# Designed miniproteins, single chains, continued (4), part 6

Each design is a single chain, and the fold is of that chain. pLDDT is the mean over its residues in the fold that is shown.

## One batch from the design tools (miniprotein)

Design m12188
Fold by ESMFold2-Fast:
Structure m12188 (fold): chain A 71 residues (1-71)
Amino acid sequence: KRKELREELLKLIGEILRAIGDIEDARRALAAARAAGDAAAIAAAEAAIAAAEKELEETKKKMKELEKELE
């Protein structure tokens, strides 16, 4: 049913937007941590960026698969 595919696509778009926001927030935190010289905060922010980028990539792959099925 096309409605279910559209609902899943909207969910994935929401996940992508959230992941982009998480990356931006983590990059802001990284800049602040670097300015403060806080090694633990730098490591945490770098890990958060890597995790959010991985989530974004996986979500984009799922969206591409659903777009192919929807069209």
Scores: mean pLDDT 80

Design m12190
Fold by ESMFold2-Fast:
Structure m12190 (fold): chain A 85 residues (1-85)
Amino acid sequence: MKEKEELLKKLTETIKRLVEIYKDELAQGNIEEARRAFEMAVRLSKLQVKIQRATDPDELEKLMKEAKEELAEAERFIAELEAKR
């Protein structure tokens, strides 16, 4: 229960950050980086909805593992852009 709540919170915060990055990169003319941020935000949003709706424990475990992998990819992307500052 607590692990699921922490994961959902992290998904929400990461999605918000990716949307901010999308807007900033788009404003700078960095179309490729903007596209990557948007696509990651969409994938994480879909996983968040699926996790919230999952009633089967085995399916929930699979979705949480997928979400952790997608979060790790998003965190690497965000870190790369922050290093560019």
Scores: mean pLDDT 84

Design m12191
Fold by ESMFold2-Fast:
Structure m12191 (fold): chain A 50 residues (1-50)
Amino acid sequence: AAEEEALKEKLNKEVEAGVLSIKGALSADPEEKEKYFKEADEKEQEAKKL
């Protein structure tokens, strides 16, 4: 149960990171672009924290 829940949490974080990366890529504003890419990296790290 705990292991399965951790895998689902990890997947959700990875999906969130992907969405943020896409938002960063679509942003024309360099500041927004950097913000989204940093948030994407943070979510990716959270996923690995499990």
Scores: mean pLDDT 79

Design m12192
Fold by ESMFold2-Fast:
Structure m12192 (fold): chain A 59 residues (1-59)
Amino acid sequence: PDRLDSIRRNELPLEVDKKLLLATAEDLGISLEEAADLLAEENGFPREALEAAVEELRK
């Protein structure tokens, strides 16, 4: 990935990541942190962004 891929990551707002984590955790019956790990490992989502979304959901 190059500068263009970094810009594309900014097209996925935090709210989308939060909804994806909630849907994944609910569907699989796992914790938000486990959903973040699964999405990072299986789907290649950036772990840092998913962890930030988990933090927002815990507030």
Scores: mean pLDDT 71

Design m12193
Fold by ESMFold2-Fast:
Structure m12193 (fold): chain A 78 residues (1-78)
Amino acid sequence: MKEKIEEALKLAEEAARTGDPEVRDKFLEYVKELSEEEQLELIRRMGELAASSTDPEFQARLDELIREVAEILREKRK
């Protein structure tokens, strides 16, 4: 659990920082392998990371990634 969330956070931070679509795709594929509980924890930690940032572009990209993780979670439930 802990290691999976840590790896996902690193990918999310890199994707938000660089705007690299390859890193974003790698992040989203990794998220699909996570359990519902792990996806919820990831959303919480990404939200904390966004709240601690002063870079509006980084915050905007990270918020978009949070929305995409939430969509994956919703699809997994239905």
Scores: mean pLDDT 81

Design m12194
Fold by ESMFold2-Fast:
Structure m12194 (fold): chain A 79 residues (1-79)
Amino acid sequence: MVDKEKLAELVAEDLERFAEIYESQGKTEQAEVLRRAAELAREGKIDEAVDLIENSPELTEVERALLLIAVGIAKSIVS
């Protein structure tokens, strides 16, 4: 089933892009969290990637909300 693999790729790519943006802003710890979440997403572990984002103290509530919205948009595009 291609849709699950496409979702994993889109979520991983989005999280990697956010990690690059955060790293360029000097937010190294946040970038590391996003890269870990991207790795989980690439493995098809989307729920684990979401849990990591939700439970990461390095991220603010606003940053978590924006990242979860991005994941939700990716799910809506694939589904």
Scores: mean pLDDT 78

Design m12195
Fold by ESMFold2-Fast:
Structure m12195 (fold): chain A 120 residues (1-120)
Amino acid sequence: GRGHLALALSLVEGAKGVVEEAVRLALKANPEVKPLAERALELAEGMKKATEQAVDAILNESPEAGRELVKKAESLTKETLDTLKEIAEKVPEEKKKLLELAKEFEHLSKEAIANLLKGT
């Protein structure tokens, strides 16, 4: 329903915010992670955009079109999570906190995807 789609959008915005926090923390500790940080931000933006496109397709096209865009959002979510974990490995001083942020990102993004699927 519309409530599930609205919740998915809110959750993906939250997930992007966690990526922005993780990137800020990582860059402060190790500026050498800048290329990975930029990739994480680009992937998180792509995830948000794919989620918005999935919502639009579910509401204005078909559930089937929405499901294909959900798969794209899931793929971008996995790449973002993998990139956050790689950043954590290169920032040993903040590794524990960065892995906690990666876990929070995983939780929020998985809940966003689940709510997209409930909206189909």
Scores: mean pLDDT 89

Design m12196
Fold by ESMFold2-Fast:
Structure m12196 (fold): chain A 99 residues (1-99)
Amino acid sequence: GVEELLRKALKLLEEALKILKEEGVVSEEEEKKIRELLEEARKKLEEGDYEGAIKKLEEALELLKEILRRSELPPEVRLEIEILLGMAEILLGVAKLLS
């Protein structure tokens, strides 16, 4: 269902943030902002507010895409993050159609 798709998208975005942080390309300010969006999305999911959760996850996705776009990363790491973000975007798109 929609909740399962959004929980999977959340985990994919959390993993992308973790990899970007390990590569040293995320500031403390950016990490805090993305973590706050992911925490807000989790709370919205717990409340059954799927539209609110989608909005917060899309905001986190756009910030992660921005970091990826400007960052110098090994090609294999870049590809891994692109796959994670691409999968999250597909799951969010499907969740919107079902909401």
Scores: mean pLDDT 91

Design m12197
Fold by ESMFold2-Fast:
Structure m12197 (fold): chain A 58 residues (1-58)
Amino acid sequence: LTEEEKAAIERLERNLRRLVEAGLISEAEAQAIVDAVRSGEITVDEAEKRALEAILAK
């Protein structure tokens, strides 16, 4: 991962942690999204969309 990609993933992790703390998504949902980005399955942009979809599905 480049330094820019690392920074983007760290920012995503912080945002997802805040959403979990606010009760908007589960810890399992946040972890799955982070794992998918770190494995290269999805981009950070796609991860943000998944987080929004998880919030709206409730």
Scores: mean pLDDT 79

Design m12198
Fold by ESMFold2-Fast:
Structure m12198 (fold): chain A 68 residues (1-68)
Amino acid sequence: SDAEMQRLLEEARRLVIEFFGRTDFSNPEDVRRAEELSLLLQRAEDRYRARDLEGLREVLERIRELVE
């Protein structure tokens, strides 16, 4: 549903924003992770616009893995 897709996209955005808010980028691994998260957030936006629920779920799971 549209509401489900919007919630997934909002969660993806929140996770990425929270990562950027708590990260000081003093560690090269954090910089690499931030770059990957930025690309994944762009992919989440693209999946949302394409109405691709399964693709959006896949991207969100990858974002969750990176922010752990």
Scores: mean pLDDT 86

Design m12199
Fold by ESMFold2-Fast:
Structure m12199 (fold): chain A 102 residues (1-102)
Amino acid sequence: MEKKEEMVKLGKEAKEYLVEAFQRAGRPDAARQLQAVLDELIKEMETSSPEKAYEIAKAFYDLVKAAAERIRQIDPSAQELADRAVELAKKMYEIAKEIAEE
């Protein structure tokens, strides 16, 4: 898989886990809003220069971490999904950094 395709795939997977975590926590409106924001960041990241994609990937990762911390406070049973989203978002951010350093 090309690095850019892997970056986008990891972002989409992180989004799916985080949205599921908020749905499981009984926050469907927050899940919908978060999905819309993360979809826009993924789209921007896919179409941006490597340097800009790295900045967007950092913003995505920071947002996912903040949202995962919120899940911890709302519903600990959804924490495993939120933690998986953070792990995937971190991998996405690392790939974005590698692309920007090329």
Scores: mean pLDDT 86

Design m12200
Fold by ESMFold2-Fast:
Formats: C-alpha cells, structure tokens, sequence
Structure m12200 (fold): chain A 60 residues (1-60)
C-alpha cells in the first residue's frame, strides 16, 4: 500500500518538479529547452549534469 502510493507520488512529483525546474533553469541559463513535461530520460540527464557541476546549457 505505502509502496504503491509512494511510487505514484514520486512519479507524479518528479514530472511536476521537472517542468518547474526546467523553467527556472531556462531563465537562469538563458537556454530554450523543450518547455512542458519532458521524459524521464531528459530529466535524468539534466539531473546528472547538474550533479556533475554542469549547468543546463552545455556546449563545450
């Protein structure tokens, strides 16, 4: 029960948070990322880049 609820809540939250984070990151980095809800792969990639100390806008 808790595992089911937690899994759905986490999945819902990550999608919602991802959209908001991308909007904020676009403002800060000045990059035009695809706006609405992105796939989990894109979200994971952005999160990993940030964890590695890379900003949303990479080009090097």
Amino acid sequence: KEEELDKELEEFEKNQVTAAELMRAQQLAGEALPGPLVGEDDRRMIAEMRAAGVDVRVGA
Scores: mean pLDDT 56

Design m12201
Fold by ESMFold2-Fast:
Structure m12201 (fold): chain A 60 residues (1-60)
Amino acid sequence: MKEEIRNTVLEAMKLMEKDKEKAKKFLEQSLEDIVKRNPEEGGKLAKQVKEAFKKMEEDE
């Protein structure tokens, strides 16, 4: 789970350099999958990751 979220964030960051819209869609889809597998813990981690990604987008 933690490794999956880390890999998702790294992939989204790489995509953000090329295409921000594609990176957003990838993040949303990947986090939704993680939440489905671990609703309680996955949901909390997904929320934190989405907030971090939103901050990165706003800073650019």
Scores: mean pLDDT 71

Design m12202
Fold by ESMFold2-Fast:
Structure m12202 (fold): chain A 73 residues (1-73)
Amino acid sequence: DEYFKEGLKYYEEENYHEAIKLFQKAIDENPNYAKAYYELGKAYEKADRPELAKEYYKKALELDPNIKEITEI
């Protein structure tokens, strides 16, 4: 997924607002993309939006329970 990969790039650059936009586009293309929800949660956490981060982590875990193994919430 091009948007997901670009989102990860902006996340690594600490541009969390652009990362959020790109992860949202990845989800728009694939609403079942558990990793995109997880990375969106991380980006919101870094953007000081912990309430949104929690909701997206929950969605990621609902789609892929194994994502818990790499996430300490």
Scores: mean pLDDT 80

Design m12203
Fold by ESMFold2-Fast:
Structure m12203 (fold): chain A 96 residues (1-96)
Amino acid sequence: MEELEKEAEEIKERVEELVRRAEELAAEAAAAKAAGDEERVRRLALELGAIHLALAVILVVTKRLVEKYPESEKLKEAYEYAQEALDRVAALEAAV
C-alpha cells in the first residue's frame, strides 16, 4: 500500500509537469500564430503532440494499476487526474 501511494504521487507529479509544459507550449503557439510564424507554430504543435502522446501512455499504465489494485484510492485519484490532464492537453493541441 505505501508503495502504491508513492507510485500514485509520482504519476500525479509527472502529469502536472506535462500539463504545465503543454500550457507553456500552447501559449507560445498562439503568439506565433498571431505573428504569422508558421514554422514556429508547426514546431510547437509537434512538441505539444509529443506531450499528448506521453499523457495517453501514462493514462493506459495508470488504468492497468487501478484495475490490478482497485482498493487503492490514491491510484484512482491519479487516474482521474491523468484523464483530466489528457483532455486538457488534447483541447490545447486542437486549438493550435
Scores: mean pLDDT 87

Design m12204
Fold by ESMFold2-Fast:
Structure m12204 (fold): chain A 72 residues (1-72)
Amino acid sequence: MKRLSQEELDRAVIELAAATLRKVAESNKDKLDPEKVEKIIELTDKAIEYARQGKVDEARKLLEEAVKLMEE
């Protein structure tokens, strides 16, 4: 079986976090501002793209911004 490297694990964690945040935003669309929901989805999509490119730190920053929008 393939053992995940730290880089592959970090990418997988970011992709899972982004997918989870997107689903949470979609599920709470009635409680959140529609513009905030759209921005969270955009940020999570960009985070997944950056993670797939190996830009883990940039992806993580986008996820932090998405979380902050959900908490506001």
Scores: mean pLDDT 77

Design m12205
Fold by ESMFold2-Fast:
Structure m12205 (fold): chain A 65 residues (1-65)
Amino acid sequence: SVADKIMEAMKLFEKYSTKLTEEERKELVDLIRKAVQAVREGKYDEASKLIDEAMKKIEEIIKKN
């Protein structure tokens, strides 16, 4: 579910938070917050796209670090 994806992204964000630059952290926080807001508004397709973008960014950061 979209909610499960959001929870997974939040867990990964917390796990790697100390490895993130301030800019990366702000970008990921913004994407996750927008995804949560989209879920609250019933916009599940938008929420899924936002969380997928966040997950891709986290994966790239992990790969570089």
Scores: mean pLDDT 81

Design m12206
Fold by ESMFold2-Fast:
Structure m12206 (fold): chain A 65 residues (1-65)
Amino acid sequence: SMEELRNGARGAGVALERLGVAKISQMDDEGLREAAREGLEEAGVPVTEATVDKAVEALRGSAGR
């Protein structure tokens, strides 16, 4: 949904601020999912499989992966 997309983007933004794009670009899939979950929690948005998936997509896009 659009809400899941927005929430995922917020989580990804927090993760990028914490870790930086260079570190995110070198992470494996599990590392990206962990960073996404932490970013979503810090952003204060729901942590669900859908929002984690959207956050990971946003992180990959930002890191060129």
Scores: mean pLDDT 81

Design m12207
Fold by ESMFold2-Fast:
Structure m12207 (fold): chain A 63 residues (1-63)
Amino acid sequence: SPAAAALDEAARHGEEAVRSLKAGNYKQAADHFERAADYFERAGHPEVAESLRKDAEKYREKA
């Protein structure tokens, strides 16, 4: 389904965000959290998307 495909993309971006954080690449991590949030919103999880956007803002300030 379109929602399942969106969740797969959200998971991929979430994994890349965590990898970027471990490497100290805060801007890259923030970009991936934003992309994951967009996919969670498309999948019908707006509360998860909002949480991830707040995480993205936090890490963008550290960049």
Scores: mean pLDDT 88

Design m12208
Fold by ESMFold2-Fast:
Structure m12208 (fold): chain A 58 residues (1-58)
Amino acid sequence: MSIEEAIEALKELYKQGLSKEDVLNGLKRLKEMGADDETIRKVAKELGLSDEEIEKVL
C-alpha cells in the first residue's frame, strides 16, 4: 500500500464520520510509512486539525 493510497483512504473515512482520535492515529501511521512532515501537515490541515495538534503528530 502506497502513502498516496493511505492518504486517500484516510480522507474518505474522515468524510464518513471518522473520530478525531482515529484521524490522529491515521496521521501517525502515515509518518510510520515514511510520509514527510510537509505531507502530513498538508493532510492534517485538510482534515481540520490545528497547527498545535499537527505538531503533536510530528
Scores: mean pLDDT 78

Design m12209
Fold by ESMFold2-Fast:
Structure m12209 (fold): chain A 65 residues (1-65)
Amino acid sequence: SNKERAEELLAEAEAAEARLPDLPEEERERARARIEAAREAAKALLEGASVEEAEELFKKKLEEA
């Protein structure tokens, strides 16, 4: 379901955010971009977007970062 996929993305984002202090500075920028992309995709899923649309949004957000 959209809720389950959104929960997976949010859990992955939360785990990644918890690791930010332990990452080198260069890797932290990439990790932050991925965390933001995952949260945007999760929000889209919760608002009724399909899994495919959410994955496309995630990729687009990473390309814009």
Scores: mean pLDDT 80

Design m12210
Fold by ESMFold2-Fast:
Structure m12210 (fold): chain A 55 residues (1-55)
Amino acid sequence: KEEILEKAIEVVRKLVQQGKVPEALKTMREVLDALDAGDYQKAEEIVKKAEEEIK
C-alpha cells in the first residue's frame, strides 16, 4: 500500500519536472481514488501508465 503511494509520488515529481503538471495532478488524484476504494491493482496500473508518460 505505502509502496504504491511512494511510487506514485515519485512519478508525479518527474511529471512536474517535465512541465506536465496537469498529468501529474490527474495521476495523483486517480491513484488516491483507487487506494481509497481498496483497488490496489488499479492503483498500480495507473502508476505504471503514468511512468510511460514520463518517457
Scores: mean pLDDT 79

Design m12211
Fold by ESMFold2-Fast:
Structure m12211 (fold): chain A 88 residues (1-88)
Amino acid sequence: SALEEARRALREAARNIEKAVEYLKQGDPEKAIKYAKEALENIRRARELLDQADVTPEERENMRAVIDSLEATAQEILKKAEELLKKK
């Protein structure tokens, strides 16, 4: 279902965020940028799938909140990684 695919996309986004954070800690901003961008693409796909999903308004609102939170996190990581890259 579209909901199951959205959930899968969000799990992939979370994994890519974890990878981006780890590479940022290792001082590898190029890889951190790569995985942060992959996370943002997973988030975009999850949002599109949620729009197609036959779910209650409450379930939709709850999942949108999760998507928005992950997007903000991925964007912050991307910003930090890009700032670190400029210092190389």
Scores: mean pLDDT 88

Design m12212
Fold by ESMFold2-Fast:
Structure m12212 (fold): chain A 112 residues (1-112)
Amino acid sequence: SLAAEARAAAARFYEKAKDIEVNLVLGGTVRSPEAVRARLEAYDALIKAIEAGVKKINIGTPLLPLDAPDEETVAQYRRIAEKLREAAEKGKKEITFVDSPEAQALIDEARA
């Protein structure tokens, strides 16, 4: 199933991320096949960024309410994938993309 593929991609990402600094706050409820595909694309982009030499990842998206439209969740994951691909193509060693005051606060707390 797509959900199983997305979970497997997440597991592969966290295994590859063991030796790097990672702070992820990813909002949204994954209910539709489109949202599952977008989440899978985001994890694939995270894996490729690590393989390209990224050593620090700080990503925070808006914490969407549970009843938010799936289109908003899809848009968030696709935006993450785009930013990750752009940073990897530019040879960045550190990626920071935080598009939410709430996500920034959570990342700051985790880093304190």
Scores: mean pLDDT 75

Design m12213
Fold by ESMFold2-Fast:
Structure m12213 (fold): chain A 61 residues (1-61)
Amino acid sequence: MIEYTEEQVKKILETVLENKDSLPEELRAKVEKIYKDYKEGKITPQEAYEKLRELFKEFGA
């Protein structure tokens, strides 16, 4: 299995956040919540990435 580095995860999070305006409002709000928790140190970069993947999976991505 391939593990993402902290820097790779940060780049993925930034890319998603940069494109948040193209997302449905519900999905956008959840993405912003994940990013906020990560920024505040409540979750690790890896945990943020895992939450983001599960969120997109729920929305058919």
Scores: mean pLDDT 72

Design m12214
Fold by ESMFold2-Fast:
Parts: C-alpha cells; sequence; structure tokens
Structure m12214 (fold): chain A 91 residues (1-91)
C-alpha cells in the first residue's frame, strides 16, 4: 500500500533525525525538511557537496506527504484535494 509505505518512510525520517540530532520529533513537513537538512550538514558541512542530497530529501518528503494526503482525500471523498495531490505527484 503506497500510503502505508509513505507514512512508514516519514516516520523513519522523523525517528532518524530525532535520534541523531536530539530533540523532539518534527510535527510538520517543514520541521522534518529543516531537521533532515540539518542532519546532512552535521554529517558533511560542505553545503555545495550536500546541496543535491538536501534537494532530493526535500522533494522526497513533499512526495511522501502528498501520497499520504491523497489517500486521506480518497477516504474522505475530497475530490478537490485528490486532484491537487495527483497534480503534485505528476510534476
Amino acid sequence: NPAEEARRRLEELQEEVSARLGGPRPKTVFELQERVSALLLAENPDEAAVAPAMLARTQEINDLKAIVLLAEAKKNNDKEVEEYMLRTLNS
């Protein structure tokens, strides 16, 4: 199930950044993206070297959240949100 896999991957990322950087688990997509970027920079402070990885991780988090929201929209029969999330995933 893509939504279950996406939710699991988001939880894995939340656990990884909290375990490695300390502090509370990120509650929002923005907080998760910030914490993942901070983790990458902590491992390699060369911003130019890690920039492609930061971009890839940011896009991964956005796509995972879109998959979860798409599944919730389908469950709630929210056609407008479903269409928006499908458009996001196809771009």
Scores: mean pLDDT 77

Design m12215
Fold by ESMFold2-Fast:
Structure m12215 (fold): chain A 62 residues (1-62)
Amino acid sequence: SEIEKLKKKLLEKLKDNPKAIEEVERFAKEALELEKTDPRKAAATATAGAIRAIGIALDEEL
């Protein structure tokens, strides 16, 4: 799935930032569970989570 691909790429790119990794793991679990019943909500959750994880890595507030 696209959510699993996004998770793998973000974990690799953010591997040196533990807080960002925690956010990636958190949103990926939530989004993958939602993908079974509501793919639109899953995509929105993954997008928001990715933005938060990147923000954490860049030391920016989102």
Scores: mean pLDDT 80

Design m12216
Fold by ESMFold2-Fast:
Structure m12216 (fold): chain A 64 residues (1-64)
Amino acid sequence: SSAERVARRLREAALREGNEEAARKVEEVLRHVLERREEVERVVEEASRAVEEIKEAVDKLVEE
């Protein structure tokens, strides 16, 4: 993603400047972004399954 690419470049720039604390903070933010992305993908997939089940239940009720 664009966020990952930007974070990686910022980390490299901080390391080139000798700012290890800034590089560490960028790495920590990137880790949280990656963890959150995986969590969001799981929630979206679970929601999609629930919507499909609701649609099937509604279709069954409408046929009577």
Scores: mean pLDDT 72

Design m12217
Fold by ESMFold2-Fast:
Structure m12217 (fold): chain A 69 residues (1-69)
Amino acid sequence: MKKTLIVRPKSGDIAKTAEKIKEVIEKNGGKVDSVSYSRLYVRVIGEIPEKAIEEIKKLPDVDSVTEGS
């Protein structure tokens, strides 16, 4: 089932944070359909396993993660 994640970064390299998020999802057997970001958040839509969400929350450059579904 498709999920939407809103990730708020701690630091200003949002593009690098977005790439790390995508890699964590793919590593955990998920699939990323789309990624969009602003200065405030990264929005990811796809098949996102719970294991990937937990790993994303633990990233040092991530402040918070919200599930938007």
Scores: mean pLDDT 78

Design m12218
Fold by ESMFold2-Fast:
Structure m12218 (fold): chain A 57 residues (1-57)
Amino acid sequence: MAEELQQEAIRRLNKKIEELEKEGEASFEKVDEISREIAREYRERMERLGVRTTARA
């Protein structure tokens, strides 16, 4: 369950980095901003699923 969300987050991050590299806009700052957004989304989704599978099991 968490592995699927983690893999999706990693794929999205890699895709965004590749797009930035193609545009010549890739920088640590841009990657960091995208990483934070993806990490936030991943955490929210994982928390919703994690609470259901562990706390409410």
Scores: mean pLDDT 67

Design m12219
Fold by ESMFold2-Fast:
Structure m12219 (fold): chain A 87 residues (1-87)
Amino acid sequence: MALEELPEERAARLEAELEAALAAGDREALARVAGEAVRLAAEAAGLAEHADELAELVREAVLNSDDPEKQAEYEAKFLALVAEARA
């Protein structure tokens, strides 16, 4: 398909989309793009089996960015999943 992108090209595009969403103040767009960026990073790191869970945690973290307790909870879960995948 003509829409196939190299992983590095897709990462650059997602980074640009993240910056645009930040500039627009669109939290839902921020959550979506951040989740997709983390999914791509997880797949590149060999964590593809956990990519969806990691992406969902980051999406929830962005949606709850004003809640430091939830931020700490999501960070702990994210780190635990990465550690389990590398064990």
Scores: mean pLDDT 75

Design m12220
Fold by ESMFold2-Fast:
Structure m12220 (fold): chain A 59 residues (1-59)
Amino acid sequence: SAEAEALAAEAVRAARAGDGERAQRLGTKSYILASEAGDDALAAAIAAAVREALREAGL
């Protein structure tokens, strides 16, 4: 969904800015929205993108 994708983009941006708490909160909301919509592929992509952004940021 557009909302899940927007929240995921904000989560990645927060991670790159060093805000791990915001990244985790927004990433989780994005994941739940994608999962509730039945889009397992999008949910998996969101989880991977947020995890990678946090890893690159050292969080």
Scores: mean pLDDT 85

Design m12221
Fold by ESMFold2-Fast:
Structure m12221 (fold): chain A 59 residues (1-59)
Amino acid sequence: KAEEIKEELLNIVREAKKLGMSEEQKELALKELPKQAKEAGLSEEEVEEVLKEAKKILS
């Protein structure tokens, strides 16, 4: 279940990148992503993994 949540969040990031994101939108997404992941029930370690992968996608 946690893996599904991680993939769902990362897929949203990938789709947003395809639509074209400004640097401000990328920063906002990276700021909101950890909070959404934590609220979805991910552990602190899992939240860090999602954030790390999202930063790679948005690089």
Scores: mean pLDDT 80

Design m12222
Fold by ESMFold2-Fast:
Structure m12222 (fold): chain A 64 residues (1-64)
Amino acid sequence: SPEEEYERKVEEIREELKKEVEEIKEREKRGEISPREAAIEMARLLAEASEKLLEIEQERRALL
């Protein structure tokens, strides 16, 4: 169903974001990037995830 597809896509985005955030934190912990650089990369990831969620919501609404 459209609802089940929506939930699955949201979960995939959530899992992907979690992994990418963890990778940034590990790089910061190792001193490979500064806290400021980590914050900038984090903000970019959140913006990208928000765009993906908006696209999925628009697709869901088009089916209703």
Scores: mean pLDDT 83

Design m12223
Fold by ESMFold2-Fast:
Structure m12223 (fold): chain A 93 residues (1-93)
Amino acid sequence: SEGIDYLVKGMQALKEEKYEEAVEYFEKAIELSKDDPLLQTKALILLGKALAKLKKYDEAIEYFKKAVELAEKVGPGLKELAEEELKEVEKKK
């Protein structure tokens, strides 16, 4: 899957602290995963994390909120993860 390929590239960029590149890869993964709610939810969480590393807290909050909404249709584990990330980023505002 092309969406999975971009997710993996984004995760590698995150690991290498290349946060701007990670954002670009995760945005592409989201675009390519519209028919895959699980992949899209994971990409939204990871995009929020990358944005938080860039101190773009308002944008990170919006993507974590989108991840929470989508995760309600996917599974409780991803919803809990997205809610945890949202709580952590809100503390930095």
Scores: mean pLDDT 88

Design m12224
Fold by ESMFold2-Fast:
Structure m12224 (fold): chain A 68 residues (1-68)
Amino acid sequence: MSEEEIAEAEKRMREIVERARATLEAHGVTQAQLDAALEESLEFLRKTGDPEAAFEHLERLLVRLLLE
């Protein structure tokens, strides 16, 4: 993966969390939990270099926060 592809994936992950924030907060998810999920997913992206796996990881974390 190129550095540009990783940077673009990081940008998209941040945009996903920001767009979902109001909906998730309305369901009891806190800003701190959203920020932690984003940070964990960004770290996963940087370590694996796999944007697809990182997006799936972020989605899984957000769903888990909504259900727990």
Scores: mean pLDDT 80

Design m12225
Fold by ESMFold2-Fast:
Structure m12225 (fold): chain A 75 residues (1-75)
Amino acid sequence: DIVRELAEHFGQSEEEIRRGLYETVGAPLAKELYEKEGVPLDEAIAEAERRARAMSPEEFEEVARRLLELVRAEE
């Protein structure tokens, strides 16, 4: 389980890792909505968070896998 591997790596709970992943996925989307589409910052953040939380299990696992690969590349 990739979320468990990230939790073990960072010494955090799986719930903390899931929160961090939602923020990681949401940040570039919020930036794109704000900078490219002119959505107000508060609305861009809310929409990005909504979409991050609505990810399928497969999409969530792909994001977690990419984050794990990035972390492993740093070490």
Scores: mean pLDDT 72

